# Designed miniproteins, single chains, continued (2), part 68

Each design is a single chain, and the fold is of that chain. pLDDT is the mean over its residues in the fold that is shown.

## One batch from the design tools (miniprotein)

Design m6351
Fold by ESMFold2-Fast:
Structure m6351 (fold): chain A 105 residues (1-105)
Amino acid sequence: SSLQQQRQQQAADIRKLADKSEQLFADGAARLAAIAAERPDVRAQAEALRANGEAASAGLRARLDAYVEQAVQSSSSLSQAASAASGLSITAVGLGVEGDILERL
């Protein structure tokens, strides 16, 4: 296979990871919103965690968008896009863990 085909597959995998991370993030954010609505004792913390997660994800999404279009033609752009997608995944998983902790308080 050509090097371009390999980079196209890697770029597709990066987009797939970003899409899965977006779904996990949406679920975590919805859970924190429900906690904020139902639990006045942790409302401010749940709202702050959701807002901070949204801000972090926005920055990583902007970075992904900046590099993913050039990933097929540039190994450095592919690396930047992969790093951003990994960051989105970590942020999404972290939001779910934070929700678990707040529900157990």
Scores: mean pLDDT 86

Design m6352
Fold by ESMFold2-Fast:
Structure m6352 (fold): chain A 85 residues (1-85)
Amino acid sequence: SLPLASEEMIEELKELARELLEKKGLPVEEIEVDPSLTEEDAKVYIEVLRLYLEGKEEEAERLLAEAVAKRKGASKEELEEALKR
């Protein structure tokens, strides 16, 4: 019952993801975002992408792992990757 991510937040998320792909030398194509993404989850993903762009990869992975764990339905594989095994 949380509000869904706004169009503005989705566009910011796509732009940050594009910048990250460019920084990593990966192909830049249209990025699809889950239409059921909540506003609060979008804010977390935006912060995670910003941390990756700043070179703070470990902080980004930790924030993502903590958010996913707290939000129910966290994948154990995602947590293991983010928490450095």
Scores: mean pLDDT 68

Design m6353
Fold by ESMFold2-Fast:
Structure m6353 (fold): chain A 79 residues (1-79)
Amino acid sequence: MDPLSVLSEEERKIAESVKNKETDLSKEELLRRISEFPAELIAKAFVFAEKEHIGNGDMNYEPTKKQLSIALLFLEAMK
């Protein structure tokens, strides 16, 4: 299944704008901020972050600081 099929065209444009950005936040702070969003949006953000990770050929990962940063930036851009 294509993970990006979960995203609308507008959400895909937001995702493309944040995929190459990183944050200086700690993993704990990233998780705290992400947890403040609705579960449905968090699910979309992690589908997108996983797609970026899978693009490097790794299907099994614990959420890295990079994946958490991408998820948070996607969620913040969706506000």
Scores: mean pLDDT 65

Design m6354
Fold by ESMFold2-Fast:
Parts: C-alpha cells; structure tokens; sequence
Structure m6354 (fold): chain A 103 residues (1-103)
C-alpha cells in the first residue's frame, strides 16, 4: 500500500513539541516517493484547550508535502489551504511549529 496510517495519536503541549514529534514520526515511516502517512495529533493550546488535528505527509519528487487539518470547524483557512482549518507546511520542525501556531 502507498498510503500509510499510524493509529497512535500523538499528544503535545506546545506547537514546538508537536512539530518535533510530527517530524520524528514521519521520518520513522521511511516514505518512498509517492507514499504518504497520516496520523492524529492532540495539541494542548494556551489555557488548556485541546485541539484535535490530522497530519498528512506526502513524499513527492519535488520534496515532502505536509498538510495539517484542524477538526475544529471554526478555524480560518490560510491562503494556500483547502477548506476550513487546513494549512500546508514544509517538512521541518520550524515550519510545522509556525503552521500549528497559525492554525
């Protein structure tokens, strides 16, 4: 199968911690070009609110595409996103942490 799913939910208390764990999990999947992995993340926001997220990594010939989707319907999408609460990021901890902060 070219599509992978990790059933283990990732939990983090900051965008920075989440970003590092997201990158580590995707790297451990050892994706080949054309393969993808998805998994769930629960991010604890300032004030203790928990945000459920879905993360997709897709390896392409041009690099790794990262899409993060909030399951919270009221999130405002960024210009490069599809639908509400979805954002694209580069496959590195800094870019993903920034995306998680904006989402």
Amino acid sequence: SKEHHDPNTLRADSPESAARQIVDRANNANLSVGESISFSVILTRPGGRKEPLEVHFKKTPDGTEVTIQSRHPDKIPLASTQGKGRIKADANPSSIAQALTQL
Scores: mean pLDDT 77

Design m6355
Fold by ESMFold2-Fast:
Structure m6355 (fold): chain A 88 residues (1-88)
Amino acid sequence: GPIDRLLSNYDPNARFTKEEEKRFKEIDKRIESTTDPAEIGLLIRELIELLEKHPSDKVFEYLIKNSSPRTSSIITMIWQALQQRREQ
């Protein structure tokens, strides 16, 4: 998909699989529609895992452009936190 194309040009170790891309879209839709704090917490945990696995500015910007406003706000907060601790 488009994410794989971006990563393959910038990071030869990129492993954003079709399953991860599909999962991200599901997470985005659930975050926008779910009001349960426990469910939101689990979805945020999955977003943290995905961003930690792919800590590149190009992935971040692509995900922001390809997500709902609520999800993009959450991604921005996660990204800001991870940027202080990432080393790749």
Scores: mean pLDDT 71

Design m6356
Fold by ESMFold2-Fast:
Structure m6356 (fold): chain A 74 residues (1-74)
Amino acid sequence: MAAAHEAAIPTGVAKAAELGLSPEQLAALEAALRDPAAAGRLWREWSPEQRAKFAAAVEATGDAVAALEAEAAA
C-alpha cells in the first residue's frame, strides 16, 4: 500500500506549498500522510490559524492522493 501512497506525497506537498504553508507545516503534512501520530507533537504547538491552514492542506492533498491512487489502481 505504501508505494503508490508515497509516490503521491510529493504532489500533495507541492499543492500544500501553493497554499503558503511554512516549511515546518509542509514537513508535518508529509509526516502525517505517512504517520498521523508524528504530526501530533507539532499540532499541539500550533496556533489556531496554523491548525486551520494545515487542515485545509490535508483536505486538498487527501483529494489529490485519492485521485492518484485511483489512477494507479486502473
Scores: mean pLDDT 61

Design m6357
Fold by ESMFold2-Fast:
Structure m6357 (fold): chain A 89 residues (1-89)
Amino acid sequence: MKKIDRRDLINALNDPSVKLIVLKKGSFEKYVVEVDENGRVKKIYAIGGGILGDILRERFPESFIRDVKKPVYLVDSDEEAEKIIKELE
């Protein structure tokens, strides 16, 4: 998992090697964003004391990611992505 500057996030979303984006919101909430081959948001998972289940922001998914002030982590390996997805199931 690679830590990235939030200002570079939009450029990173256009990288087809990026599988998942991990965002931490506060102490208890985490968001895992699954991206497609074109860097488009495919699915959002919420973990912790917030809304549970799938959060779909079809109208403004890129804005939802961009406005996060917490550290952003990119997952660019298939093994790490599979492990994270399995932990969410």
Scores: mean pLDDT 56

Design m6358
Fold by ESMFold2-Fast:
Structure m6358 (fold): chain A 93 residues (1-93)
Amino acid sequence: GFEEAKRLAIRAAEMAIELAKELGDEELLEKAEEALERVKRAETKEELREALEELVEIANKLEEKGKDDLELQIRVGMIYLLLGVARLFLERS
């Protein structure tokens, strides 16, 4: 339900933070840290859905920046998977 969705979103945000750090992208790092705090503060389905949408946008930017790096693309794929599963848990609660 909501708690499972929130846990998966936290994990996705933490992975996005690590990738932004490895890329040296200070703007993406700040956005990923803001998204993590937004997920942690989410108390409603609407708030968590908005945080998930922000994390998808961050993942899209990470994908574009790392498009020539196979290992980074795999990690971005894992972020998308976590966000997709989080959405399923959110909608079933």
Scores: mean pLDDT 88

Design m6359
Fold by ESMFold2-Fast:
Structure m6359 (fold): chain A 60 residues (1-60)
Amino acid sequence: DKVKKLVEELVELYLKASEEQQKIFEKKYEEVTRETEKNLLPTNEEAEKMVKKIIEEIKK
C-alpha cells in the first residue's frame, strides 16, 4: 500500500528527528490518526495526500 509506505517513511523521520521535532510529529500524527479513526478516509489517494502534507509540514 502506497499509504502504508508513506506512513513508514513518516515514522522513520520521527525516529531520526530531535526530541522537539518528535513531539511535533507525534502531535500531528495523532491528530490525523484520530480524525481518520472517527471519519473513514474515502480513498487511499486522500490518505496519501494527508500523509504527504504532514511530511511537508515537518520539513518546514
Scores: mean pLDDT 66

Design m6360
Fold by ESMFold2-Fast:
Structure m6360 (fold): chain A 87 residues (1-87)
Amino acid sequence: MENEKKALELAEKVSPEFAEKVKEGIDRAKQAIEDGYKNKDFGKALNEAQRIINEIVDEAYKVSPEVAKEIYEALKNFFRELVEKYK
C-alpha cells in the first residue's frame, strides 16, 4: 500500500489527469496478479503487470524523467510486495 500511495502522490505532482491514469494502471496490474493467482498462471500475470508498469513509466518519462524514475521505483517495490503477498 505505501509504495502504491507514493506512486500516486508522485503522479499528482505531474498532473491530476496523469494520476488518474497511474491509478487505473495500478488497478489493472493488481487485477492481473489476482487473476494469475486464481488461474495459476503467474508467468502471464507477471508479464501483463510488467507491461502495464512499463506503459505508465514510458508516459511519465515524456513529462518528467526525474519523476518517472521515482514512479518506477515505487511501482517496482509495490509489485514485489504484491507478489510476495500471494506466495
Scores: mean pLDDT 76

Design m6361
Fold by ESMFold2-Fast:
Structure m6361 (fold): chain A 60 residues (1-60)
Amino acid sequence: MTEEERRRLIRDIAELAYDIYKEQSEEVAKKFALEASKIYGLDPEEVLREFERLKKEDEA
């Protein structure tokens, strides 16, 4: 996986988690982000950080 592919995947997972947060709950969204991170071999902290960034931008 290239660095660009990794960054895109982190963003895509975070955006999907944010959609889940809006439709269901923060708990379900974070669980999804953690499970997706394990499946794709990503750092779950990096994915959660991107998710929190998206949440802050929308809530501002």
Scores: mean pLDDT 80

Design m6362
Fold by ESMFold2-Fast:
Structure m6362 (fold): chain A 78 residues (1-78)
Amino acid sequence: SAERAIEGAKKAYEFGLKSKDPGEQALAAATMGNIGRGSKDPEARKAAAEYARKIGEKSTDPLAQEVAKQAVEEAEKA
């Protein structure tokens, strides 16, 4: 459901923000991309795009930044 997708996105985002590991930040961003691609709900896609963008802004790792950028693009395409 849309509500579960939005809650999942929020929890993944909070995990990504707490993590100092680039791989965990990239995983959080990838989770947002999966929600964006899998959800038909505009609110869930919007939440995924916003959280992915914030992960990209907070990460200093190029890989995590690129994964976040891809996640935003995937969530916005749907």
Scores: mean pLDDT 78

Design m6363
Fold by ESMFold2-Fast:
Structure m6363 (fold): chain A 86 residues (1-86)
Amino acid sequence: MKFYKVELRYSGVTKEQLQEAVYEVQKETGLRIVIVEVTDDHAVLLIEAESLEEAKKAVELLKRILKEKYGAELEVLSIEEVELPV
């Protein structure tokens, strides 16, 4: 399993609503997603996935949920594979 660091800008939702949407993505995909950092317009997520494509699908689902449920915009600034120190 690999970890992908996703940096996001968002607008039109609160940080609490963003957290709810991340929880919905976890429920639908079965992937583990950790919110590393969240502010009023910026978030950093860590997604545990088998591949970059799987991580990207989770991010696209997050965009869809935010747009459909809240009319919110989500911009992906970066998606990077990260090695966790073990």
Scores: mean pLDDT 83

Design m6364
Fold by ESMFold2-Fast:
Structure m6364 (fold): chain A 77 residues (1-77)
Amino acid sequence: IIQQLQQRGQQFVDYVRNGDRDGARQQVNQIRSLMTQAGYGDVGNSTQSHINQMIDDGSLTPQQMQNIFDNLIRIVS
């Protein structure tokens, strides 16, 4: 799961940098699915909702995404 989260997190950061909101949403859905499979469904759902709101608001930065991702890895480690 950690390796899969790292791969999806990197793709998400790339989509955010490119301004591809649909691609970013697809990747956060995959991250949520991975968190649910690991038994952290509540964390995955909360993270998806928060990231989608930041995408809509245009407030999501690569740095914020990296911090969120590091926290998810810490939770599953």
Scores: mean pLDDT 77

Design m6365
Fold by ESMFold2-Fast:
Structure m6365 (fold): chain A 85 residues (1-85)
Amino acid sequence: MEEKMEEARKLAEQAQQLIKQMAESTDPKEREELQKQINDLEKRIRKIIEELRKQGHVETAEEIARLAVDAAKAAEPYARKAEER
């Protein structure tokens, strides 16, 4: 349980770092790879959220869910620009 919470926070932090790298990247191929990694991290975070909710850790699950949603929204404009090339 403690491992799952730590893993989720680490994945969320990695997603934010990848979004930042994607924003600063001038290479469309690098941005596509970063977008795939961000999507994978978001899927893993969502699974952890579901498990935490089942165990009654609703507040932690909600906090992580919000972080994942914010990361996804930040990534949308960059994914769209990468696909245009």
Scores: mean pLDDT 71

Design m6366
Fold by ESMFold2-Fast:
Structure m6366 (fold): chain A 96 residues (1-96)
Amino acid sequence: SHMAELEARVAAARAELAQAQADYNTQISNLKKKIEEKDKELATLLRKSHQEGDKYKDEVIKKAEELKKLGTEYQNAVADGQARIAALQAEVDALE
């Protein structure tokens, strides 16, 4: 039955799309948590730098660079994840 083959292909494509959506949500959630943690660490170091002078200056610079890198990773993860989900959605739509 050609109908059973089409139903199986649609089910497989929908399962792959659902997995990609779940993976994307997990990756973005994890990156947001890392950014929030680093932002809080940077805020703490900035407060200490203002209270204790240049003692924390290098740690502030390093933490700001780590945060900038995480921001770039977040932007790339959003772009790549959205592109993959859109491509898989188009595959599902083409089968229907």
Scores: mean pLDDT 87

Design m6367
Fold by ESMFold2-Fast:
Structure m6367 (fold): chain A 68 residues (1-68)
Amino acid sequence: SKLDELLKAAKELAKNPSDELKEKIDELIEELGKVVSQEIVEKLLNAAYALDIKAVEEALEEARKELE
């Protein structure tokens, strides 16, 4: 699941921030944007740029609800 991959990447970023992980997270969010609302995409991007893993997890829960 792309949600699962995004959460894993975000947790790795929290341990050791790197530009490559940020790029991977951006790519995963772009792919999710094909199936979730623009509002959720923006929340995920803002949380990732803030390095706020809790905010990323919360935005992913909203994405799961949208995918129903």
Scores: mean pLDDT 76

Design m6368
Fold by ESMFold2-Fast:
Structure m6368 (fold): chain A 90 residues (1-90)
Amino acid sequence: MEEEKLEAEILAELEKNGFPVDDRTREIAREAARLVVEAKKAKTDEQFGDIASRLRDLLERARGYGPAAVGAVTLAMRKFAEIAIEKEEK
């Protein structure tokens, strides 16, 4: 599924950048990947706003888990922003 592929991509990028990947980081990355997939399917500003709020809440949780978890959410937020910008241009 797209979610599993995005989770794997986020985790691979974290590991490549020297961040340790533990079970908490994997949990955060999985949730972040799901939100990015929801963003690709989103069609309204309200749906994008809801996803952005959930990513912000996930970032707050990630701060308690450490820099690798924060990195996972940051990567997802970047992907989300790219999707939102691309849809606003049309």
Scores: mean pLDDT 82

Design m6369
Fold by ESMFold2-Fast:
Structure m6369 (fold): chain A 65 residues (1-65)
Amino acid sequence: MTTVTVTVPAELAAAVYAAMQAMVAAGQLEDVRQRGTEITVTSKESAEFVRSMVTTVATHLAAKA
């Protein structure tokens, strides 16, 4: 298991957290926690993969907003 903490913009933190929780519910991630602007993700994947995934989700949400 890999645990990675990614800092996201405050305006995106809740949306990124919600998206990551949906991925946990879908069985794609093991756990997600939020503390302010910090999103902590636990996954069986590599730390690099998890960081890339969180960054991609944040970028997609920012582009949609």
Scores: mean pLDDT 80

Design m6370
Fold by ESMFold2-Fast:
Structure m6370 (fold): chain A 67 residues (1-67)
Amino acid sequence: SAAAESRLRADLLAQVSALHAQGLSDQQIRDLLYQQLDEQGRSDARPLVDQVIAEFSAQQAQKKKNA
């Protein structure tokens, strides 16, 4: 459902933010979240991880431009 996807997107964005703060690269974050989704039987949600990483990177770029 759209509500379940929205919740998953928010949870993934929070995880991406936390892992990035720990110094992980986008590739390391992708691999980690893909593994997590696979272990949960949610491999179908892998494209959402890529979208969230791109969204986070765009938001961080905007913060630097407005600082």
Scores: mean pLDDT 81

Design m6371
Fold by ESMFold2-Fast:
Structure m6371 (fold): chain A 91 residues (1-91)
Amino acid sequence: MEVEREMEELAREGEEALKAGDLERAAYLHVRLLLIASELGLAPSREELLDALAAKAEALEPARALGYARALRELLGAEDLAARLEAQAAR
């Protein structure tokens, strides 16, 4: 129940961020939601998620890239990929 409520709350906050045009926050919340789903066996593994984000890196909008980079650094400790996405957003 608690985890299910957290996922519902994150999804709601993500939708609100999208409606407000806050793509960075929406991307951050999306990664948080995927991590919780992954821990429950409902989504790809951490490694598969990192690979998918790396493959999409060049196609991400700057604001989304910054949101994903922050989530990767703070939630996954994936510093190298986070730094790459931040560099892409700065171009």
Scores: mean pLDDT 75

Design m6372
Fold by ESMFold2-Fast:
Structure m6372 (fold): chain A 73 residues (1-73)
Amino acid sequence: SRADEFLKKLAAADLGVDEVSLEEAEEVFREVMEELERAVRLTAEFSAKNSSAEEIRELARERLAEERRAAAA
């Protein structure tokens, strides 16, 4: 959701009338990169156990969703 909110702010800024805090943008980019690295790591982990790319992606998404729920609780 933070990534989606950032993309919306970036789109508004691209229209040339809005300003985005550099500190806020940098923090959101860091969070997005951390999520991407986690997804890559989980994909690599599951690839050793599964041969289907679609199955690996689904398992990675489920693990990420579970971790997000745990972090929110």
Scores: mean pLDDT 64

Design m6373
Fold by ESMFold2-Fast:
Structure m6373 (fold): chain A 76 residues (1-76)
Amino acid sequence: SHMAALIERLRKLLEKMLELAKQLKKNPDDKKVQAELKKVYDEIGKLVQQLVAQGHVAEVAALDAELQKRLQELSA
């Protein structure tokens, strides 16, 4: 379905954000990685707004909780 495709796209963007965050942790001054991370962050925000507006709040919240946990583990 259209919604399943959007949720799958969100999951892929979150995985890409985590990978870019790992790269930035290794090299904080990488301007190319910083720019790509900002682009991915902006794309995630737009997609989250669309999904929430269509009533998929629980699915977005679950993915956000998973992301926050994985970001916390990465900062350890």
Scores: mean pLDDT 81

Design m6374
Fold by ESMFold2-Fast:
Structure m6374 (fold): chain A 101 residues (1-101)
Amino acid sequence: ESLMPTAEQAERGRAAVAEKAEPEEKEAFERGFADGDVDRALELLREVVRREAAGEPLTREDRLKRMEFYGILAHLALNEDQEGLARIAELGEELAREIEA
């Protein structure tokens, strides 16, 4: 089963961010959504996953990076960019194996 969002899940997630998130989190999400930059998503995944794996408390900057990452995922899901989503999923699985091994 895919861990990547469906288009419907991406739409609901974006709406939830618009309704419930703080203004800076909304801005970070919409920045990621506007760009749909897979390479940027890979950078953010490496930074955030490493911090979370280290058990470090999430800083404000880390939360904004996560929101930008989710914005990129929403863009890719809504545009049915299966290749971009697959690249992100593959890196996520690799990082999880490195941390859990």
Scores: mean pLDDT 76

Design m6375
Fold by ESMFold2-Fast:
Structure m6375 (fold): chain A 87 residues (1-87)
Amino acid sequence: SVRDAARQAADYVIQTFKDLNLPEKVVEQARAVLQGLIDATPDSASMDNVERLIVDTATSLMNLYGVPQSVIDDVVARIRNIFRSAS
């Protein structure tokens, strides 16, 4: 489902934050933002619209917390692959 794809993408973003050893408070804030987005997603939402929302939100969070652009690019590519595989 679109929610399952969004959850998988969110989990990957959070794992990336943990792998980068970002502070626990940052990981929890990112988790809350992404979970809120998933909870607000209706079952009828398009894969493309939810993919774009997750990509934009993840990119904004990663920029806010100083994640390198190369890592952001890799995470965005992974998010896109998750949604395309779910479509």
Scores: mean pLDDT 85

Design m6376
Fold by ESMFold2-Fast:
Structure m6376 (fold): chain A 71 residues (1-71)
Amino acid sequence: SLQERIEETRKRFREVLEKVNKLLDEGKITPTQAAALLAAETHRLMGVDVSAFEEAAKRGEPVREAFRKAS
């Protein structure tokens, strides 16, 4: 349902925000890298075609690696 989709999106966004804040607090990423991570995950959660985003993410490989390491 729409309500379930909204709740899942909110939960995912909150998890991403918490991870990014933790990486920023630990000095593992820059504010620019944090902004790029938030933008990428926001587009992913909004159901944007990820194939075009994966091409852009090739330039943001260190940003993705930092996010995975925080898991």
Scores: mean pLDDT 65

Design m6377
Fold by ESMFold2-Fast:
Structure m6377 (fold): chain A 81 residues (1-81)
Amino acid sequence: ALEVLEEAARLAEEVYKLLKDDEDVQKKYKEMADKVHKAMQAGDILGAAQAVVDFNLSFKDKVPKELQERIDEVAAKLEAL
């Protein structure tokens, strides 16, 4: 779970950097960060990973195909846990 969280978080940073001028992306990134913080405080690493993966999936259509494939790969890893 922690490894998937770390991989998903790296992808979320790439999405945020590519779409930094998108107000919806900025808002959802902050909401995702709050969810991750609360999940980690509760010891819910799987819930933290899900919040990050959900953020990445919600903006998949706005990123290059290569990044979309990486997002799908990390989402599949989470589903396998």
Scores: mean pLDDT 83

Design m6378
Fold by ESMFold2-Fast:
Parts: sequence; structure tokens; C-alpha cells
Structure m6378 (fold): chain A 74 residues (1-74)
Amino acid sequence: MEELAKKKIEEIKKELEKLKEEGASVEEMTQHYAKLAKEFLKEAEELNVPEELKKKALDEMQRILLEILDEQSR
């Protein structure tokens, strides 16, 4: 379970950083994040991951998005 969350967090960070380098808008990055978060939730549901662990992983994924957006605004 920790491996799935770690993999998705790394995937989100990599994809968002790539979009940022390509000049994507905040809206495009947020929409792509939402898509990846939905994919994570679907996989987590198939693996019967506890709700608390899903929430913790989503909170971490959102933190990554906010950090990337903050760097872009600086």
C-alpha cells in the first residue's frame, strides 16, 4: 500500500513538473492532478486500501501540487 501511494506521488510530481516546463497553465496542471488522483483512488479501491491511508496519500499529492504551483509563482 505504501508502495502504491509512493509511486503515484512520484508520478504526479514528475508529470506536473513536465507540464510546468512545457508552459502549462495552473488550470491544466490542476486538471491533470485531478485525473491522476482519480486513477490512484480507483487502484486503491481495487486493493481495498483503508480510507485513512487514501486520505493521507491524497493530502500528500495535493501538497506536491501546491509546492509546484508556489515555485511557478515565485
Scores: mean pLDDT 77

Design m6379
Fold by ESMFold2-Fast:
Structure m6379 (fold): chain A 87 residues (1-87)
Amino acid sequence: MSPKEQALEIVEETFEEMKKKTKDPAKQAELDVLLRLARHEAETVPVEEFLEGAIRAFETLKKEYPELAEILEKAIEKLKELLRKVK
């Protein structure tokens, strides 16, 4: 798998885990919009920029949804590891 494919897989798995924990339809809808944006960025943005953007987005989401912090922190660590391999 390319680093970009690995990054997108981490992002997609993270959103799936977040949706499983969230029973609020409004929050689930927001997560679905964010995932669609991430998939679009993966098609148009170089892997380094995608990884940096995903890390920043997840750090922001961790502040907005403290109940999802554990899932997001784990994803941020995986994305940072990939970023080290690309740089």
Scores: mean pLDDT 83

Design m6380
Fold by ESMFold2-Fast:
Structure m6380 (fold): chain A 62 residues (1-62)
Amino acid sequence: MSELQEEIEALGKEEMENIRKVKEDAAAGSPTEQRAKVTQAAVEGGERILKKMREARRRLEE
C-alpha cells in the first residue's frame, strides 16, 4: 500500500528532474525549441502519473 504512494511521489520527483534536464539539454537550441521540449516533457510526465494512479487503484486488490 505505502509502496504505491512512494512510487507516485518518486515519479513526480523524477518527472520534475527530467523537465529540468530537458531544459538544460535544450539550452543550446532556440528559446522556442526549449519551451516546446519542456512542454512536451511536462505533458508526457503528467499523463504517465495520471495513468499510474488510475491503474494503481485497480491493482491495490491484486
Scores: mean pLDDT 75

Design m6381
Fold by ESMFold2-Fast:
Structure m6381 (fold): chain A 72 residues (1-72)
Amino acid sequence: MTEEDIRKAAELAVKRGYLTEEQANEAIDFGTKLIKEGKSGTEILNELYRFVKQKVSEAAAIFLVTELSELA
């Protein structure tokens, strides 16, 4: 999983109406931080799911994690 994968999934979530551009940028920043900390792809997916679910909705979290799993 790369920063570019997270960006693509987040941008698609904005296009589909699951995230605002601001929420997508927060998710990208958080995911990029996890990559720099050396987290595994599975850990990044789990942490992004919790982050987006808490800040936005479960539907947005499921969408983002599903798209990320397809890209990674």
Scores: mean pLDDT 86

Design m6382
Fold by ESMFold2-Fast:
Structure m6382 (fold): chain A 63 residues (1-63)
Amino acid sequence: SARLEEAVALAEALARRVVELGLVDQKEAYARGLRTYLRARGYSEEEVEAALAAFERTVAELS
């Protein structure tokens, strides 16, 4: 769905930024912030979990 694609794209962009700024040691805080942000914006739990999985995967691939 468009919302799922949007959530995943946002998560991947955040992950890239976290790695670029050398903040991988704080990745858990950013993951919590992403979850809070997406939930506040009305994303479903399924979309939130997909975004968090994409965030973790992207950080791991780039770090």
Scores: mean pLDDT 89

Design m6383
Fold by ESMFold2-Fast:
Structure m6383 (fold): chain A 94 residues (1-94)
Amino acid sequence: DSHLQQGQDYLNQGNYQQAIQYFQQAISDDPNNSQAWLNLGRAYGRLGNYDQARYYLQQAISLDPTSDAYLSLGGVYARMGDLDLARQYFQLSR
């Protein structure tokens, strides 16, 4: 909804601090909001905090294993240089 959309907009613009705040609000209101967990992982991945990125993305997958979550986790593994795992998660995302 609107908090997720605002957070995604900031994430796409590279304003990760604002994005994180909106996604944390969404989780506070609904801890089962898998999209908010997913997007926290994406934001931390963009910051290069790969351990936090994997944690939040794994939480998102455990709640709702979406193609977007797999794509995002694949992206983290690609940034880490693990191209085999990246490819596997990208295949799961289709």
Scores: mean pLDDT 86

Design m6384
Fold by ESMFold2-Fast:
Structure m6384 (fold): chain A 67 residues (1-67)
Amino acid sequence: MKEGKEKLEEGRKAFEQGRYDEALEYFKEAAEMGLEVEALVEMGKIYAKQGRDDLALEYIRKAKELE
């Protein structure tokens, strides 16, 4: 669906700009719209950038479990 992809793209733009809270919100919305695997991977990348390695690994594992 177009809206989910738009939210994913907006999240990536926010992430590139260092606006991590906004990026996380966009990725949560993308996940709710059916792009859960892609959103969880991107959220894991944000948590890794914030030095929250345990949380980053949890989100990556969640994405892998949805394969």
Scores: mean pLDDT 81

Design m6385
Fold by ESMFold2-Fast:
Structure m6385 (fold): chain A 110 residues (1-110)
Amino acid sequence: EEYFKLLEEAQKKIEEAQKLLNEGRTALDNGDYDTAIEYFQKAIEKAEEALKLVEKANEIVSSPGLLFYARQVLVQARIGLRRAQLAKEKGVDEANKEFEELRQKAIDEF
């Protein structure tokens, strides 16, 4: 079935994105910010491909679980990319401070 092929391809793209996300996190932890940026960018690309496949599958039958996972990986990859870019540009301590300030501001706006 076309539907199951779309889900299988989406699942593979999510798995690829998750592997790239983990590689990016490892590079970031090791202070290799250029490598971290590259992996997070690739993770975003794979997660966006997965999201398109899930959205196409949802035109046939609703798949909210897979849609949720595709979105989660995409968000995590975008956050990772921003953290890696800030660490490279401003240093790790300043990047962590800016991230915590943004997180606190979001809470305070409730």
Scores: mean pLDDT 80

